# Designs tried in a protein design run: designed miniproteins, single chains. Part 68

Each design is a single chain, and the fold is of that chain. pLDDT is the mean over its residues in the fold that is shown.

## One batch from the design tools (miniprotein)

Design m2354
Fold by ESMFold2-Fast:
Structure m2354 (fold): chain A 73 residues (1-73)
Amino acid sequence: MSVQEKKDKLLEFEKEIEKKYKSGVTLNKTELDKLVEGKTSDISSVLRGGPSTDPRFQKAKDDFEKKVKELGL
């Protein structure tokens, strides 16, 4: 799977998370690019929103981390 395909899948998944949880979680596009290019492994730097104590934020984060792992990142 290409870097662009991984990025497109994660951007589509951001929309799915927003629709499902309405948590206000967004992705930092610069940090997302670094993650898909293998320049960073820090998933937490990609995620924006919160607070982390909000159950909706935690569910959105968990779903996103699972998706990142499924893509081999």
Scores: mean pLDDT 76

Design m2355
Fold by ESMFold2-Fast:
Structure m2355 (fold): chain A 122 residues (1-122)
Amino acid sequence: SMDERYAAIVERARAIFRRRFPGVAVLPNPRLTLLLTVGAYGLLQLRGELENAAGVLARELGVSVQELSDFVDRALEEMSPADLEALSLGLRAMTEAFERGASAEEALRAAAEAILAALAAA
């Protein structure tokens, strides 16, 4: 089913985060993983890097570039106002970390912490 396909993308993203960023103290739960995945895609889009990176991300997630785009669009459509606020705060934390010269792991940790804090406050 489509729901099984989307769940598989989230689980693959979670496996990638665990493999690439083992120093992130909070293991991504499915909701956090979804928000981090959409946030990373949005950051690439805002930086004009999406066209260069989308093929690599789609391959790592085991989907086509179109399926990845459709996944992100569906995720955004299904997000609650609390999820959208958490995503916004996570993107801000990640961009501020990169502006300070933080590593990808440090930027991801900052985004994860901001998302979890926002969701706890909702």
Scores: mean pLDDT 76

Design m2356
Fold by ESMFold2-Fast:
Structure m2356 (fold): chain A 72 residues (1-72)
Amino acid sequence: MKIIGKGKPDTTDEQGAEGEKGAEIAAEKYSDAALVLEYSDENGEAGYKGALLGLGGLAGLKKGTAEVVEKP
């Protein structure tokens, strides 16, 4: 639930998949597999759009950073 790189919660929430160089490290480290599945519904649209475009979400799996890491 802690992020290594604190990069504006609102910004990361909107970007999610398309990336913020600030939070990329945190999201990758934490269990995106379990986290993204739960919060994929809220930021799923933002995350899925990036992944659908061309591996935007797979680039670093930063989905868990959006809501979970900021406020569980």
Scores: mean pLDDT 37

Design m2357
Fold by ESMFold2-Fast:
Structure m2357 (fold): chain A 71 residues (1-71)
Amino acid sequence: MLSDQEQVEELAEQAHSLLKSLGEEELGDRIRELLAAGDYDGAIELLREFGQRHPQYRSGVDQLIDQIRKL
C-alpha cells in the first residue's frame, strides 16, 4: 500500500510540475486528483489530450502514461 501511494504521489508531482511549467496548472491539479482517487483511466485520457496539444512533450507524456498503466 505505501509503495503504491508513494509511486502515485511521485507521478502526480511529475505531471503537475510539467503542466504548471507550461501554464496548465489546473490540468495538473485535475490529473493529481484523478491519480489520488484511483481513476487512472481518467488521468491517462487527460495526459493524452495534453500530448496531442503539445507534441514536443509527447515522449514525456507517453512515459507518464506507461507508468500509470503499471499501477
Scores: mean pLDDT 79

Design m2358
Fold by ESMFold2-Fast:
Structure m2358 (fold): chain A 55 residues (1-55)
Amino acid sequence: MEGILEVREVGRIAVAQVIADGKIVLSALARTAEEARRRVLEEARAAGIQVTEAP
C-alpha cells in the first residue's frame, strides 16, 4: 500500500496522517509536528506501508 503523508497543527496538538485512496489509513498525534511525523512513519514501516511526502 502506498500513502501520502500530511502533517497539520490543530490547537496544541500536531497530527500526522497517511492518506491512501482518499482515506486516512494511519494517524499519529504529538505535541510537535516533527514528533507526529516520526511516529506515523514508524507505524507505516511496521505495517508495510510506503509513504511519500508532498514536496
Scores: mean pLDDT 78

Design m2359
Fold by ESMFold2-Fast:
Structure m2359 (fold): chain A 65 residues (1-65)
Amino acid sequence: EEEEKELEEKARTLARMHADGVAGAYRQAGRELSEEEIRAIEEHTYPAVLEALKRQKELDAQAAA
């Protein structure tokens, strides 16, 4: 349970960083994303990141024997 919480928190952090990075790239290109657009990117990214982290944990557990 606590391990799942850690994965969820890590996924949220990574999704937020990704969204902020995308917003930064848009600003560099001359377009400023709204907070709503940044949050939408974060929301869409979060489940994919969480799934990837959970899959990696499962693979690591299998490899540990």
Scores: mean pLDDT 80

Design m2360
Fold by ESMFold2-Fast:
Structure m2360 (fold): chain A 91 residues (1-91)
Amino acid sequence: MNEEERLALLQALADAMAEALREGAAAGLSDEEIAQRMEEAVRDVFIDYLGLDEELREKFRSLPSEEQAEIIERFLRGEMTPEEVRERLEK
């Protein structure tokens, strides 16, 4: 992943989290409900960025939230490539 692609992904993640927080707060949701929506927004942006097909999207969504977060975090740290994420989901 080049620096421009990484910056675009980080911006998309930040925008999605900010929007989820803003909408949740405006709707009077609990802190837990806002956190849930932020996690869902991050997951959806990440899936869209990787261009996963429907089968791999469903596999990613079926993972425990902790494992989803670990994959996203490792990817953002440059510890995983898009191809390595796909290979992990194909198991």
Scores: mean pLDDT 79

Design m2361
Fold by ESMFold2-Fast:
Structure m2361 (fold): chain A 100 residues (1-100)
Amino acid sequence: TRPSIQELLDQGIGLVQQLLEQTRDDPRLTAFFEGLLTSLRAARRLVEQGTPENLQAAIDILNSMRDSLRAAAETHPELAAQFQQLIDLLDQAISLLQEQ
């Protein structure tokens, strides 16, 4: 029942896509979530390549995304639950990557 890194990243991508649809009338949030989507897809490709350098690069991307999500949650309390769900997915993915 433990999800793979790829499954966690795919769940994150799906959640960000849903948030893009929900916030489409806010240009700042649209740009923010498009940036997160790009970062998640980049991290997923790095994980698929599987070298120690690429796994570390994926960890660095996901940590940067967590910091950005925490900052965004303070300015958008209406989305705090969704941001926390994303942070929890990223935390799980980072933990699994560090076990590699």
Scores: mean pLDDT 87

Design m2362
Fold by ESMFold2-Fast:
Structure m2362 (fold): chain A 87 residues (1-87)
Amino acid sequence: MEQTIKDAREEAKKLAEELRKQGRNRMAKVIESTFDALIRGDLRRYRLAVARANLEYAEEQKKKGIKTKDVEDALEGARLLLEHFEK
């Protein structure tokens, strides 16, 4: 349990910092606030929120015409996470 929470915390910080480097400070705040909710609730809800944030990021990058493997991997990863937690 503790290791899983620590890993999720590190992923949330990494994602938030990555979003800040992209100038998406508002979304970075959303990720951090969602992680705070994890401490009080279900890890599944946290992962779903992270997946949705990744989906939004990937869609925004594609709208700008950015076609990178990282954007495609983020979109695919988000879709797989959503499908996995939706049964």
Scores: mean pLDDT 65

Design m2363
Fold by ESMFold2-Fast:
Structure m2363 (fold): chain A 89 residues (1-89)
Amino acid sequence: MTVEELYEKAKELLDEALELIRKAFKLPVGSPERKALLEEAEKLLEEAKELLKKLKADPKADKKKILELEEDLGVVELGLAFLSVLDEK
């Protein structure tokens, strides 16, 4: 993958994970449907983290784009952590 392809793919995965979190938030706490959406979002987050590692290792990667992806990744991580804590209670 090129730097541009890595960025676009990571952005796509994070956007999809955010949509799954948004859908999960509307479902009842502890529902199996909510758990399934959160598990899918976690998988997408891990894939995005691997792509972000590759971007950080590339000296041609745009530092600003890396920071933007790290911010999006942080939003996804916070959303997953919040909903996971609610489901465990």
Scores: mean pLDDT 81

Design m2364
Fold by ESMFold2-Fast:
Structure m2364 (fold): chain A 96 residues (1-96)
Amino acid sequence: MLEKIKEAVLSRMPEPGKTLMTPGMAALWVQDILKEAESGLTITGVEADPERRQLIIRLSGGVRVTITMEEPINVPSFGYTEDMYRISGVEVEKEK
């Protein structure tokens, strides 16, 4: 089961260093992948770790998706309430 989720996420990976996302956009992207994979999993929490440059998306069933960002982007205030990040990697693991 975990490997199938990893493959679904990996096949939908944004291009590293070329894709900008807010935390909200990243959560919606994960939700779309879960829907298409027919995993039955739902997002239970979204948490930013700015010290590690990571967005942590917790799923039902004790699964965690960690999205790594290169750096926060200073985006001019044109309707964005969240910082935009350049995506550098995604990891899927089981929480115990």
Scores: mean pLDDT 67

Design m2365
Fold by ESMFold2-Fast:
Structure m2365 (fold): chain A 64 residues (1-64)
Amino acid sequence: HHGGLAAVGGGARGGSEAAVAGGEAGKYFIQHDREKGLEGARRAEEAGGPEAGRGALDGMQTGL
């Protein structure tokens, strides 16, 4: 944790993406849309800033 603080921020987005990929055994089509949304959130945060990505991620956590 002492040296992994930088990874914590990156892990939040990466971890969410990995978690989505890990729960798709029978919901491939539904997960597919969610993964695209997560990618959009990640890109929005990268291009628009952390606030833009956070908003998108919050939307995904709500339902899809």
Scores: mean pLDDT 50

Design m2366
Fold by ESMFold2-Fast:
Structure m2366 (fold): chain A 94 residues (1-94)
Amino acid sequence: SLEELRRRRELAREIAFELLESTTLALMRERGVRQSILDRVRQIFARLRELSRDPRPEAQREAEELANKISELHDLLVRGEPVEVIEEKVEEME
């Protein structure tokens, strides 16, 4: 049963990442963010997924730091910040 619980948790995590990525990209497109910045956000989410699968403490810490930056980006989107501020935030990530 532990193996089934592990598989369900992994699947739930992947679904959560896909939903968060698609929602973030949709909000950014609505705000008129450039395609190059949207492509960069996709790369950032790909990196987050890669790091989250790495069991090493350094990778987990980097994943948490990147997740916090994504959360900050989401806060800016929810607050209705200008597109220039949103694009600058993405360019500061990495």
Scores: mean pLDDT 82

Design m2367
Fold by ESMFold2-Fast:
Structure m2367 (fold): chain A 83 residues (1-83)
Amino acid sequence: MLEELRRQLEELKAQIEKNKAEVDSYLKKTAEYGKKMAEEGTPEEVNKIAKLAIQAIENKDNPELTKKYVDEAIKLYEEAMKK
């Protein structure tokens, strides 16, 4: 479950960089994974990741900024998975 979220964030980052036309579909899917993370992770870390996914959606018209939010979400996800 959590690994699927990370994979989706990585795919979203690559998609934003190459194809802005497909950004909307990836942003929606990332938001859905943010909700799944809220059910499986710690509330604080999950909330941070979900917030970044929402920020990426809000800034979909700025691919550079959206990429930054996705990068932060991936980084926080990896930190949350740290033992």
Scores: mean pLDDT 64

Design m2368
Fold by ESMFold2-Fast:
Structure m2368 (fold): chain A 93 residues (1-93)
Amino acid sequence: GEVERLKREAEKLLKEAEKALKKGDIKTALKKLKEALRLAVELRRLGAVEEAKEILRKIYELAKEALKKAPKELITEAIGLLLRVLGELLDLE
């Protein structure tokens, strides 16, 4: 169904973000994590709370790694993503 499709797309984006981080491409990693965040929000809208939480927790871990590796120009973007993900996770509790 739609939930399974969105979860699969989000997991693909998370794998792409992880590959980008391993290559030092923080800009691409942040872009992919933001795309995965949009899908997690859509999963929540559809009532797929546990699936959304799983994706959000994975985004959080990768966003922390992105912040750790971020050049000065991307620090604000990485912090903004972390705060947004934390806000979504807290709202689901």
Scores: mean pLDDT 89

Design m2369
Fold by ESMFold2-Fast:
Formats: structure tokens, C-alpha cells, sequence
Structure m2369 (fold): chain A 69 residues (1-69)
């Protein structure tokens, strides 16, 4: 679902911002997470795969935030 993929992208962007990443990096994380969700990954997996596409350090920071929630 495009709507579900978009929601996954928005959630990923918010997690990146909560992790202290810049708005520019958070926007990239959101776009990549949406792309991963459109390719069939679900929720957390799509978010972490999208963050990893931006960078491994970005993935680690986003994962820490998700684990704390």
C-alpha cells in the first residue's frame, strides 16, 4: 500500500529527528524508508533498511531511538 509506505516514511523521519539528526538527513531517511516499504519490507525493517541506505551511523542512531520506545 502506498499509504502505508508513506506512513512508514513519516515515522522514519520522526525517529531520525528524535535521534538528533538534521532535517536534511531525516528527510533522506524518510524517503529511503518509504522506498523500502514499497519494495515489501514492513515497519521496523523498512525504517532500519532505509536508514542504512543513508549511512550505518544513521541506522545505529535510529535503531537506538526505536529500541527505547
Amino acid sequence: SEALARATGHGAREAALLAGLSEEVAEKVGREAMRQALNGLTGREAVLAGAAKVGEEVREKVERVIQQS
Scores: mean pLDDT 85

Design m2370
Fold by ESMFold2-Fast:
Structure m2370 (fold): chain A 68 residues (1-68)
Amino acid sequence: NPKEELEKILEEIVEESSKAKSADEINEIANSKAEEVQKIGSKLSPEEANELVAKMAEKINEIMEKKK
């Protein structure tokens, strides 16, 4: 199920980002998984993929704000 696979990898990105020491480390985590996210996301509708990615981005922004 591509939706569950995308949710899982996005959740892993959020979890690893919460443990990261800096914004640069968060960017490295996101970049390391970007290809996989794109591959799984291509199997979903654009609306569904964008909604899941947007939810992840909101959580990442909260983590980054706390590390500023």
Scores: mean pLDDT 78

Design m2371
Fold by ESMFold2-Fast:
Structure m2371 (fold): chain A 85 residues (1-85)
Amino acid sequence: SERDALLRRALEHLEKAIEAIKAKDYETALKHLGAARLLAAEAGAPQEVLDLIDKAIEAVKAKDYEGAIKHAEKAKELLEAELAA
C-alpha cells in the first residue's frame, strides 16, 4: 500500500539518522530525522511516533547524543510495529 511504502521510507531515513547520530554527524542526522518525520506524518503514523522523532530532533540540536539515540530508537521500534500491523 502507499501507507506501507511511506512507512518503509520513513524507517530507512530513521535508520540513517541513528547511524549519523552515532557518527556525531548531526547535520546528516537532522536531514534524515526531518525526512522520517514528514514521511511518517504523511503515512498517518501515531502521534507518539511523531512526538518521539520531534524529541530526537531537539536532542540532536542540543548535541545530546544519549537522548537522541534513545528517542530515535524508540521511534524506530514503534514504526516497525506499525509496518507489522
Scores: mean pLDDT 89

Design m2372
Fold by ESMFold2-Fast:
Structure m2372 (fold): chain A 92 residues (1-92)
Amino acid sequence: MKYVKKRVIRIKPSPDGVGELVTVEEFEIELKEAEEELDKLKEEYGMVETESESGRTVYSDVPEYKPGALLLASIYKTEEGEYVFELLYGPV
């Protein structure tokens, strides 16, 4: 069974306004589960999918930005041959 590193990235505004604070949580899940979750997110949030050499990416076509909203999600293969399922949430 193929496994992927599920990476959940959350952006928080920096209190000094010079940058952003980023939190990252990592889990190991099945590649098939990651593909199914990506498809569900695409349908549930009305996201647009782009094709790329690195993998699949879904994002909001018209971002009706809500605090903490999902900005994009992607499944890609690293140079090391690992699969990554990455979820990027915007600032609260």
Scores: mean pLDDT 72

Design m2373
Fold by ESMFold2-Fast:
Structure m2373 (fold): chain A 101 residues (1-101)
Amino acid sequence: MSKKIIEEAKSKSPETRLKAVLEASESDDLETALEVLRALADDKDLDVLEEALIAATKLVEKHPDNEELRELARRLAESVLKQDPDSELAKNALKYLEKLE
């Protein structure tokens, strides 16, 4: 688990939290990625939520049997829709997740 990436996800700076999402999505450490996504699931910044959703969806494609990851992706999509109800990104993510069991 990378402590630095997790600390970046908790930064007051949206730009630093975006960097944490990108670093977590490229990491071979799934546990670090899950911790970052958990920290950002209810984030106040729409750009952070959208990037976290993109990262979560890509991780679900690699680990489709991971129930926690699917639930985090769903929560991120719902958080995006709360701020942007017309988000095609979030609507498409929810449709993708609905096809997974």
Scores: mean pLDDT 82

Design m2374
Fold by ESMFold2-Fast:
Structure m2374 (fold): chain A 69 residues (1-69)
Amino acid sequence: MPSREEAEAMARTEIAALRELAEEGVLTERAEEAVERLERALASGDAEEIWRAVLEASMVIIEGAVSRL
């Protein structure tokens, strides 16, 4: 399991990627929901909650990459 610092760094990276997808109109609603979940997890300060949110957001990023034209 990653440290809290590693989980937070990954969460911030994924928030940036999800915001880019939303700005480009790719999976906008899912990307916005994933950002909200990541921000909520970051606010909790719990490494396990942050990492779970990161893994869930990873699926949205993968879907966005596959659907990107």
Scores: mean pLDDT 80

Design m2375
Fold by ESMFold2-Fast:
Structure m2375 (fold): chain A 64 residues (1-64)
Amino acid sequence: MSLQEIIDEARAEAEKLEAELSPEEREKLRRQATDALGLDPSKVSFVEAMTEYLFRQRVLEEPP
């Protein structure tokens, strides 16, 4: 699987989560993801944080 395909799938999943979760659940997951990734939570959106988190999880669990 190409890196672009993994990124696209991660972004689609992140966007779906944003639509399905409450604002409080989104903020909690965003902070957990940014903490795990070592990112500044003030500089990344929920979709950006979750896309990066899901991308790294997929690459680490199922290397191409």
Scores: mean pLDDT 76

Design m2376
Fold by ESMFold2-Fast:
Structure m2376 (fold): chain A 89 residues (1-89)
Amino acid sequence: MEQARLGGLYALKGGLEAVREAETIEGVTKGTAGALGGIGALLNVELGLPGGAAAYGGGEAAILGGKIAGSEKGIEYGEKGRELGLLAR
């Protein structure tokens, strides 16, 4: 539970960092997908549902958004979200 919640928070942070540094629509789109995956993980955890898959997917999207945007923080937080999402399984 806590790993899924923390993973969701990292995916959200990674997605938002990618959006902040993004200069293209593609970077904003991937960063937004990461942030939404993080929110989905957090909502699932609050409802007592598994959030690991949402944290993993959000983390993956945040990594892609961070790479497109050149955001090292987006990549770092996205990687943590992905790892914690996997551990929550």
Scores: mean pLDDT 82

Design m2377
Fold by ESMFold2-Fast:
Structure m2377 (fold): chain A 63 residues (1-63)
Amino acid sequence: SDEGYKKALEKLFELLEKVSEFTPEEEILRRVLEKFRDEPPANTEERRQKVVELYREEREKVA
């Protein structure tokens, strides 16, 4: 669970670094990271779902 949380967060940071050359993608991932980091759910499974949901929602707002 803790391992999954760390891997999910680490993967988001890696993705942000890779897509930083594209401003729209960078902004989406940056907002997802800020929301996830500032107000993460307590439950590990919910953390994973929340990350995916936040990314999808932010993506749809600019797509």
Scores: mean pLDDT 65

Design m2378
Fold by ESMFold2-Fast:
Structure m2378 (fold): chain A 87 residues (1-87)
Amino acid sequence: DEAEKKAKEEKEREEAKAEMAASLAKVKEKDPEAAANMERIIKAELADEDKEASAEGLFEIGKLAKKGDEDAGNAFYGAGVYLKIES
């Protein structure tokens, strides 16, 4: 059912956005400069017209970031999920 699919996508989008914000807040408590740089990267990817390529880029950056900080990885992953649902 298309209506059920759309409702599920909207919920996943809101959850991804909330996770991104919460994870960014945790990074900011540990390293405000890293959080500011992450926000800049995410904002640039969100503004790109190629949502699929930007989502993939955010997932790859998230995998690398997660090796140093799980919250940083979760923030990039959340941003990627948000964009993928919009593409």
Scores: mean pLDDT 80

Design m2379
Fold by ESMFold2-Fast:
Structure m2379 (fold): chain A 81 residues (1-81)
Amino acid sequence: MEELRELQREILELLNRDSSLSEEQRLAALYIATEIQEVVENPSPEVIEKRVESIKRILEENPDLPEEIKELAERAIKLLE
């Protein structure tokens, strides 16, 4: 759980420091951070499964996300699988 909180924090820090991101990229990254937060608050197997699926879908729908954000999201998925 501590590593998940750290990954969420890193995504939010990237959003705060990178002013070049489009609105679509910002929303996608915020959704990923929100999905991670839901797992942290409610770490049941059912919630984990649904939130991992949501993160994967967001990544598939937003292939233009910065690689740094994609890597953080992929690390979260690996921790939860």
Scores: mean pLDDT 81

Design m2380
Fold by ESMFold2-Fast:
Structure m2380 (fold): chain A 87 residues (1-87)
Amino acid sequence: SMKQTLLRAIALALRAIGAVLDKDARAAIEAARELLELAKKYPEDEFLKKLALRAAELAVEAARIAGDEEALREAEELLEEAKELLE
């Protein structure tokens, strides 16, 4: 279970990176949101929290590159939630 969770988290992080390269703000936000929910489910896992933070940062970058104001607001909300998990 934990090993499957880690592999899923890594796959989501890679998806967020790919979405920035593809200029796909929605895909980046979806990956970041799923990774954030995974980090919330396992709050003792600092690695998942750090991945969620990085994915949220990538979602913000993807939204800025795309020029999508609605996506940018959503990505910034995910970024703030990810920062709160790390205190």
Scores: mean pLDDT 87

Design m2381
Fold by ESMFold2-Fast:
Structure m2381 (fold): chain A 82 residues (1-82)
Amino acid sequence: LSEEQKEELKKLVLDTVKKNIKSSREELEKALIEAVNEFAKKVGIDVELNNMGEIEAFLKEVLSEEEFEELYEELNKIILES
C-alpha cells in the first residue's frame, strides 16, 4: 500500500468504529469487516476477510508495527470512552 492508502485505511477503521460504537459488538464487527473488505477491493488486494482475527492479521500485514500500535491505541481510547 502507498502511504496515502495506509492513512485512508487507518482513518476508515477509526471512523467505522466511531460510527458503530453505540451498536452491538456484533454489528460493529460486521461493519468493520465490510469496510475493510471494500477498501481491499478498491485498492486491488484480492482477499475476502471473514472475521476480526483476519482483519487484525490484514492490518498487521499492510501497516508497520508502529502504525498498527498507533491505530490500536486510538481504537482503545474510542472504546474505553464510549
Scores: mean pLDDT 81

Design m2382
Fold by ESMFold2-Fast:
Structure m2382 (fold): chain A 86 residues (1-86)
Amino acid sequence: DKVKKATDDVKKGLTDAAKKNDGLITGSQAAGVATKQMLKSGMSPIAAQQASDQILKLGKKKGKITADQAAKAAEKGIKDALKKQK
């Protein structure tokens, strides 16, 4: 499934970014990583934007976030985008 592949790629990218920043990244950094990985995985720009928006909302509330928190936010954004594609 393209969605699972994109989600796994996003989580891998976020985990790598978090390792460079003592396990925590800003919402903006996480959103940028997620968007790049989703577009590389062939996800639509709409799905990438929804994932980015969910990560930015989480980062605004918490400041720095873990890769796991960012990946869960991205997954929620992808699911929201799929509902709009009905």
Scores: mean pLDDT 78

Design m2383
Fold by ESMFold2-Fast:
Structure m2383 (fold): chain A 56 residues (1-56)
Amino acid sequence: SRELGILETVYAILLGAAYFNEQMYKKTGDPSFKDQADTLKRQAKELQKQIKKMKK
């Protein structure tokens, strides 16, 4: 469905943003980037569960 395509795109964006924040944490040592990466990964995991339910 169109909704499935949108969710898969958002999932990819969340993973990319998480990766970016992990790299920023490695460069700066700023714990806010680690917190953002962890939050984004959690959101991506939740979204992945929704995507899997829609494919049933």
Scores: mean pLDDT 86

Design m2384
Fold by ESMFold2-Fast:
Structure m2384 (fold): chain A 125 residues (1-125)
Amino acid sequence: SLEHDIEKLEKVLDYFVSKGLMSEEEKKIVLKILHENPEVVENVMELLKKMSKKDYRGLYKLIYNILKSLGVDASIVEIMTFLGYASLSQLEADYKKYSKEQQVFLKFLHLIYRHIDEVLEIMEL
């Protein structure tokens, strides 16, 4: 269910906060986005299931749909560059074009990608 999926994603957020990778304020922003956007939750859960199976086919489409639901119309090059960055602080001059909420959610997706093994363990996937 949606509530169960959000509860599991909150445990992932708690992990990132415990590691100093996210603030409590950033956690609250992500949780608000997840509660207000069921389609984002569905696509994030599908993304995690594909990554647990090492099925990288269609990941671009899932990431694109997540970002589009949040008002971010990102190109394939931007998505690939974003996922390839070591940290969000290495994003270039156009990072500021995104809202605070969009920036925080992009950070959450980046941290999921970079810490996928720990995320999948927390999610029991």
Scores: mean pLDDT 79

Design m2385
Fold by ESMFold2-Fast:
Structure m2385 (fold): chain A 105 residues (1-105)
Amino acid sequence: MVEELRARIERIIKDPAERAILLERLRRIEEYSKENPEDAAKILELLDLQLEAAEALLKNGEKEGEKKAQEILSKITKEQLKAELKLRTHLHKDWETGEKLLKEL
C-alpha cells in the first residue's frame, strides 16, 4: 500500500514542493504505524481516496471528473478523519519533545 501511494503521489502531483510535503506526510504515517497500526491504516485509506479523487479530476473532463471525485470523497469516514487528527496530535507532541532535546545538546 505505502509504495503504491508513493508512486501515485509522484505521478499525480506535478508541483515538486507539494509532492515533497505529501511524501514527507507518507513517511510520518509509516513511522506512526509502528505503534498505531489501526489508525495508520485508516489514514492511508483516507490518503488513497484523496489521490483517487485527484486522478478522477485529471483523467476526466471537468463535469465528469468533478462528479467522480465527489463520489470518491463521499467514501471518507468519520473514523478516518479522527485517525488523521490523532496523528497530528502525536506529531505535535513528538516535534515539541524533539526540539527540546536538540536544545539540550
Scores: mean pLDDT 75

Design m2386
Fold by ESMFold2-Fast:
Structure m2386 (fold): chain A 90 residues (1-90)
Amino acid sequence: DAAERAKAFREKLIEEAAKEIIKTYNGKLSEEEARELAERAMLVIGKLIAEGEKDREKIAERLSKELKIPLSLAEKIVDIFTETARKLQE
């Protein structure tokens, strides 16, 4: 059942992050572009966590710089990742 949990986590994370991206850019990005940006954000956050980064602010700053998105949006995406991961561990 690890594959089913990973799939559910990935889909929920991408959906929630894409919603925040669409809201932030308000019509400048398509739903597909927002989902692609959310998927890239997931990869960046996953890599940083795998490298041992635990500081929310450092992850958000790195995400903002790597994807060229506003820091406020990067912080929201990191919070979505953290909250979704916390709920999945229960």
Scores: mean pLDDT 80

Design m2387
Fold by ESMFold2-Fast:
Structure m2387 (fold): chain A 66 residues (1-66)
Amino acid sequence: SSIQRLKEEELERVKKALDEGASQEEINQLIVESVNRLMEAGASLDDVSALSQEMQKLVDEYQAKK
């Protein structure tokens, strides 16, 4: 689905920013923008919740590697 593809693209955007050493403020801004893009695309609250959980897991995993 278009929502699933958009979720994957937004997750890759956050991964790239983390790999490039983006600040916590920059990462938080990207997450907010990602949620807004999904909502504008017609994503359900469940889709938004799932994306937020995956993004938080990704941030936590990157912090654990430091």
Scores: mean pLDDT 81

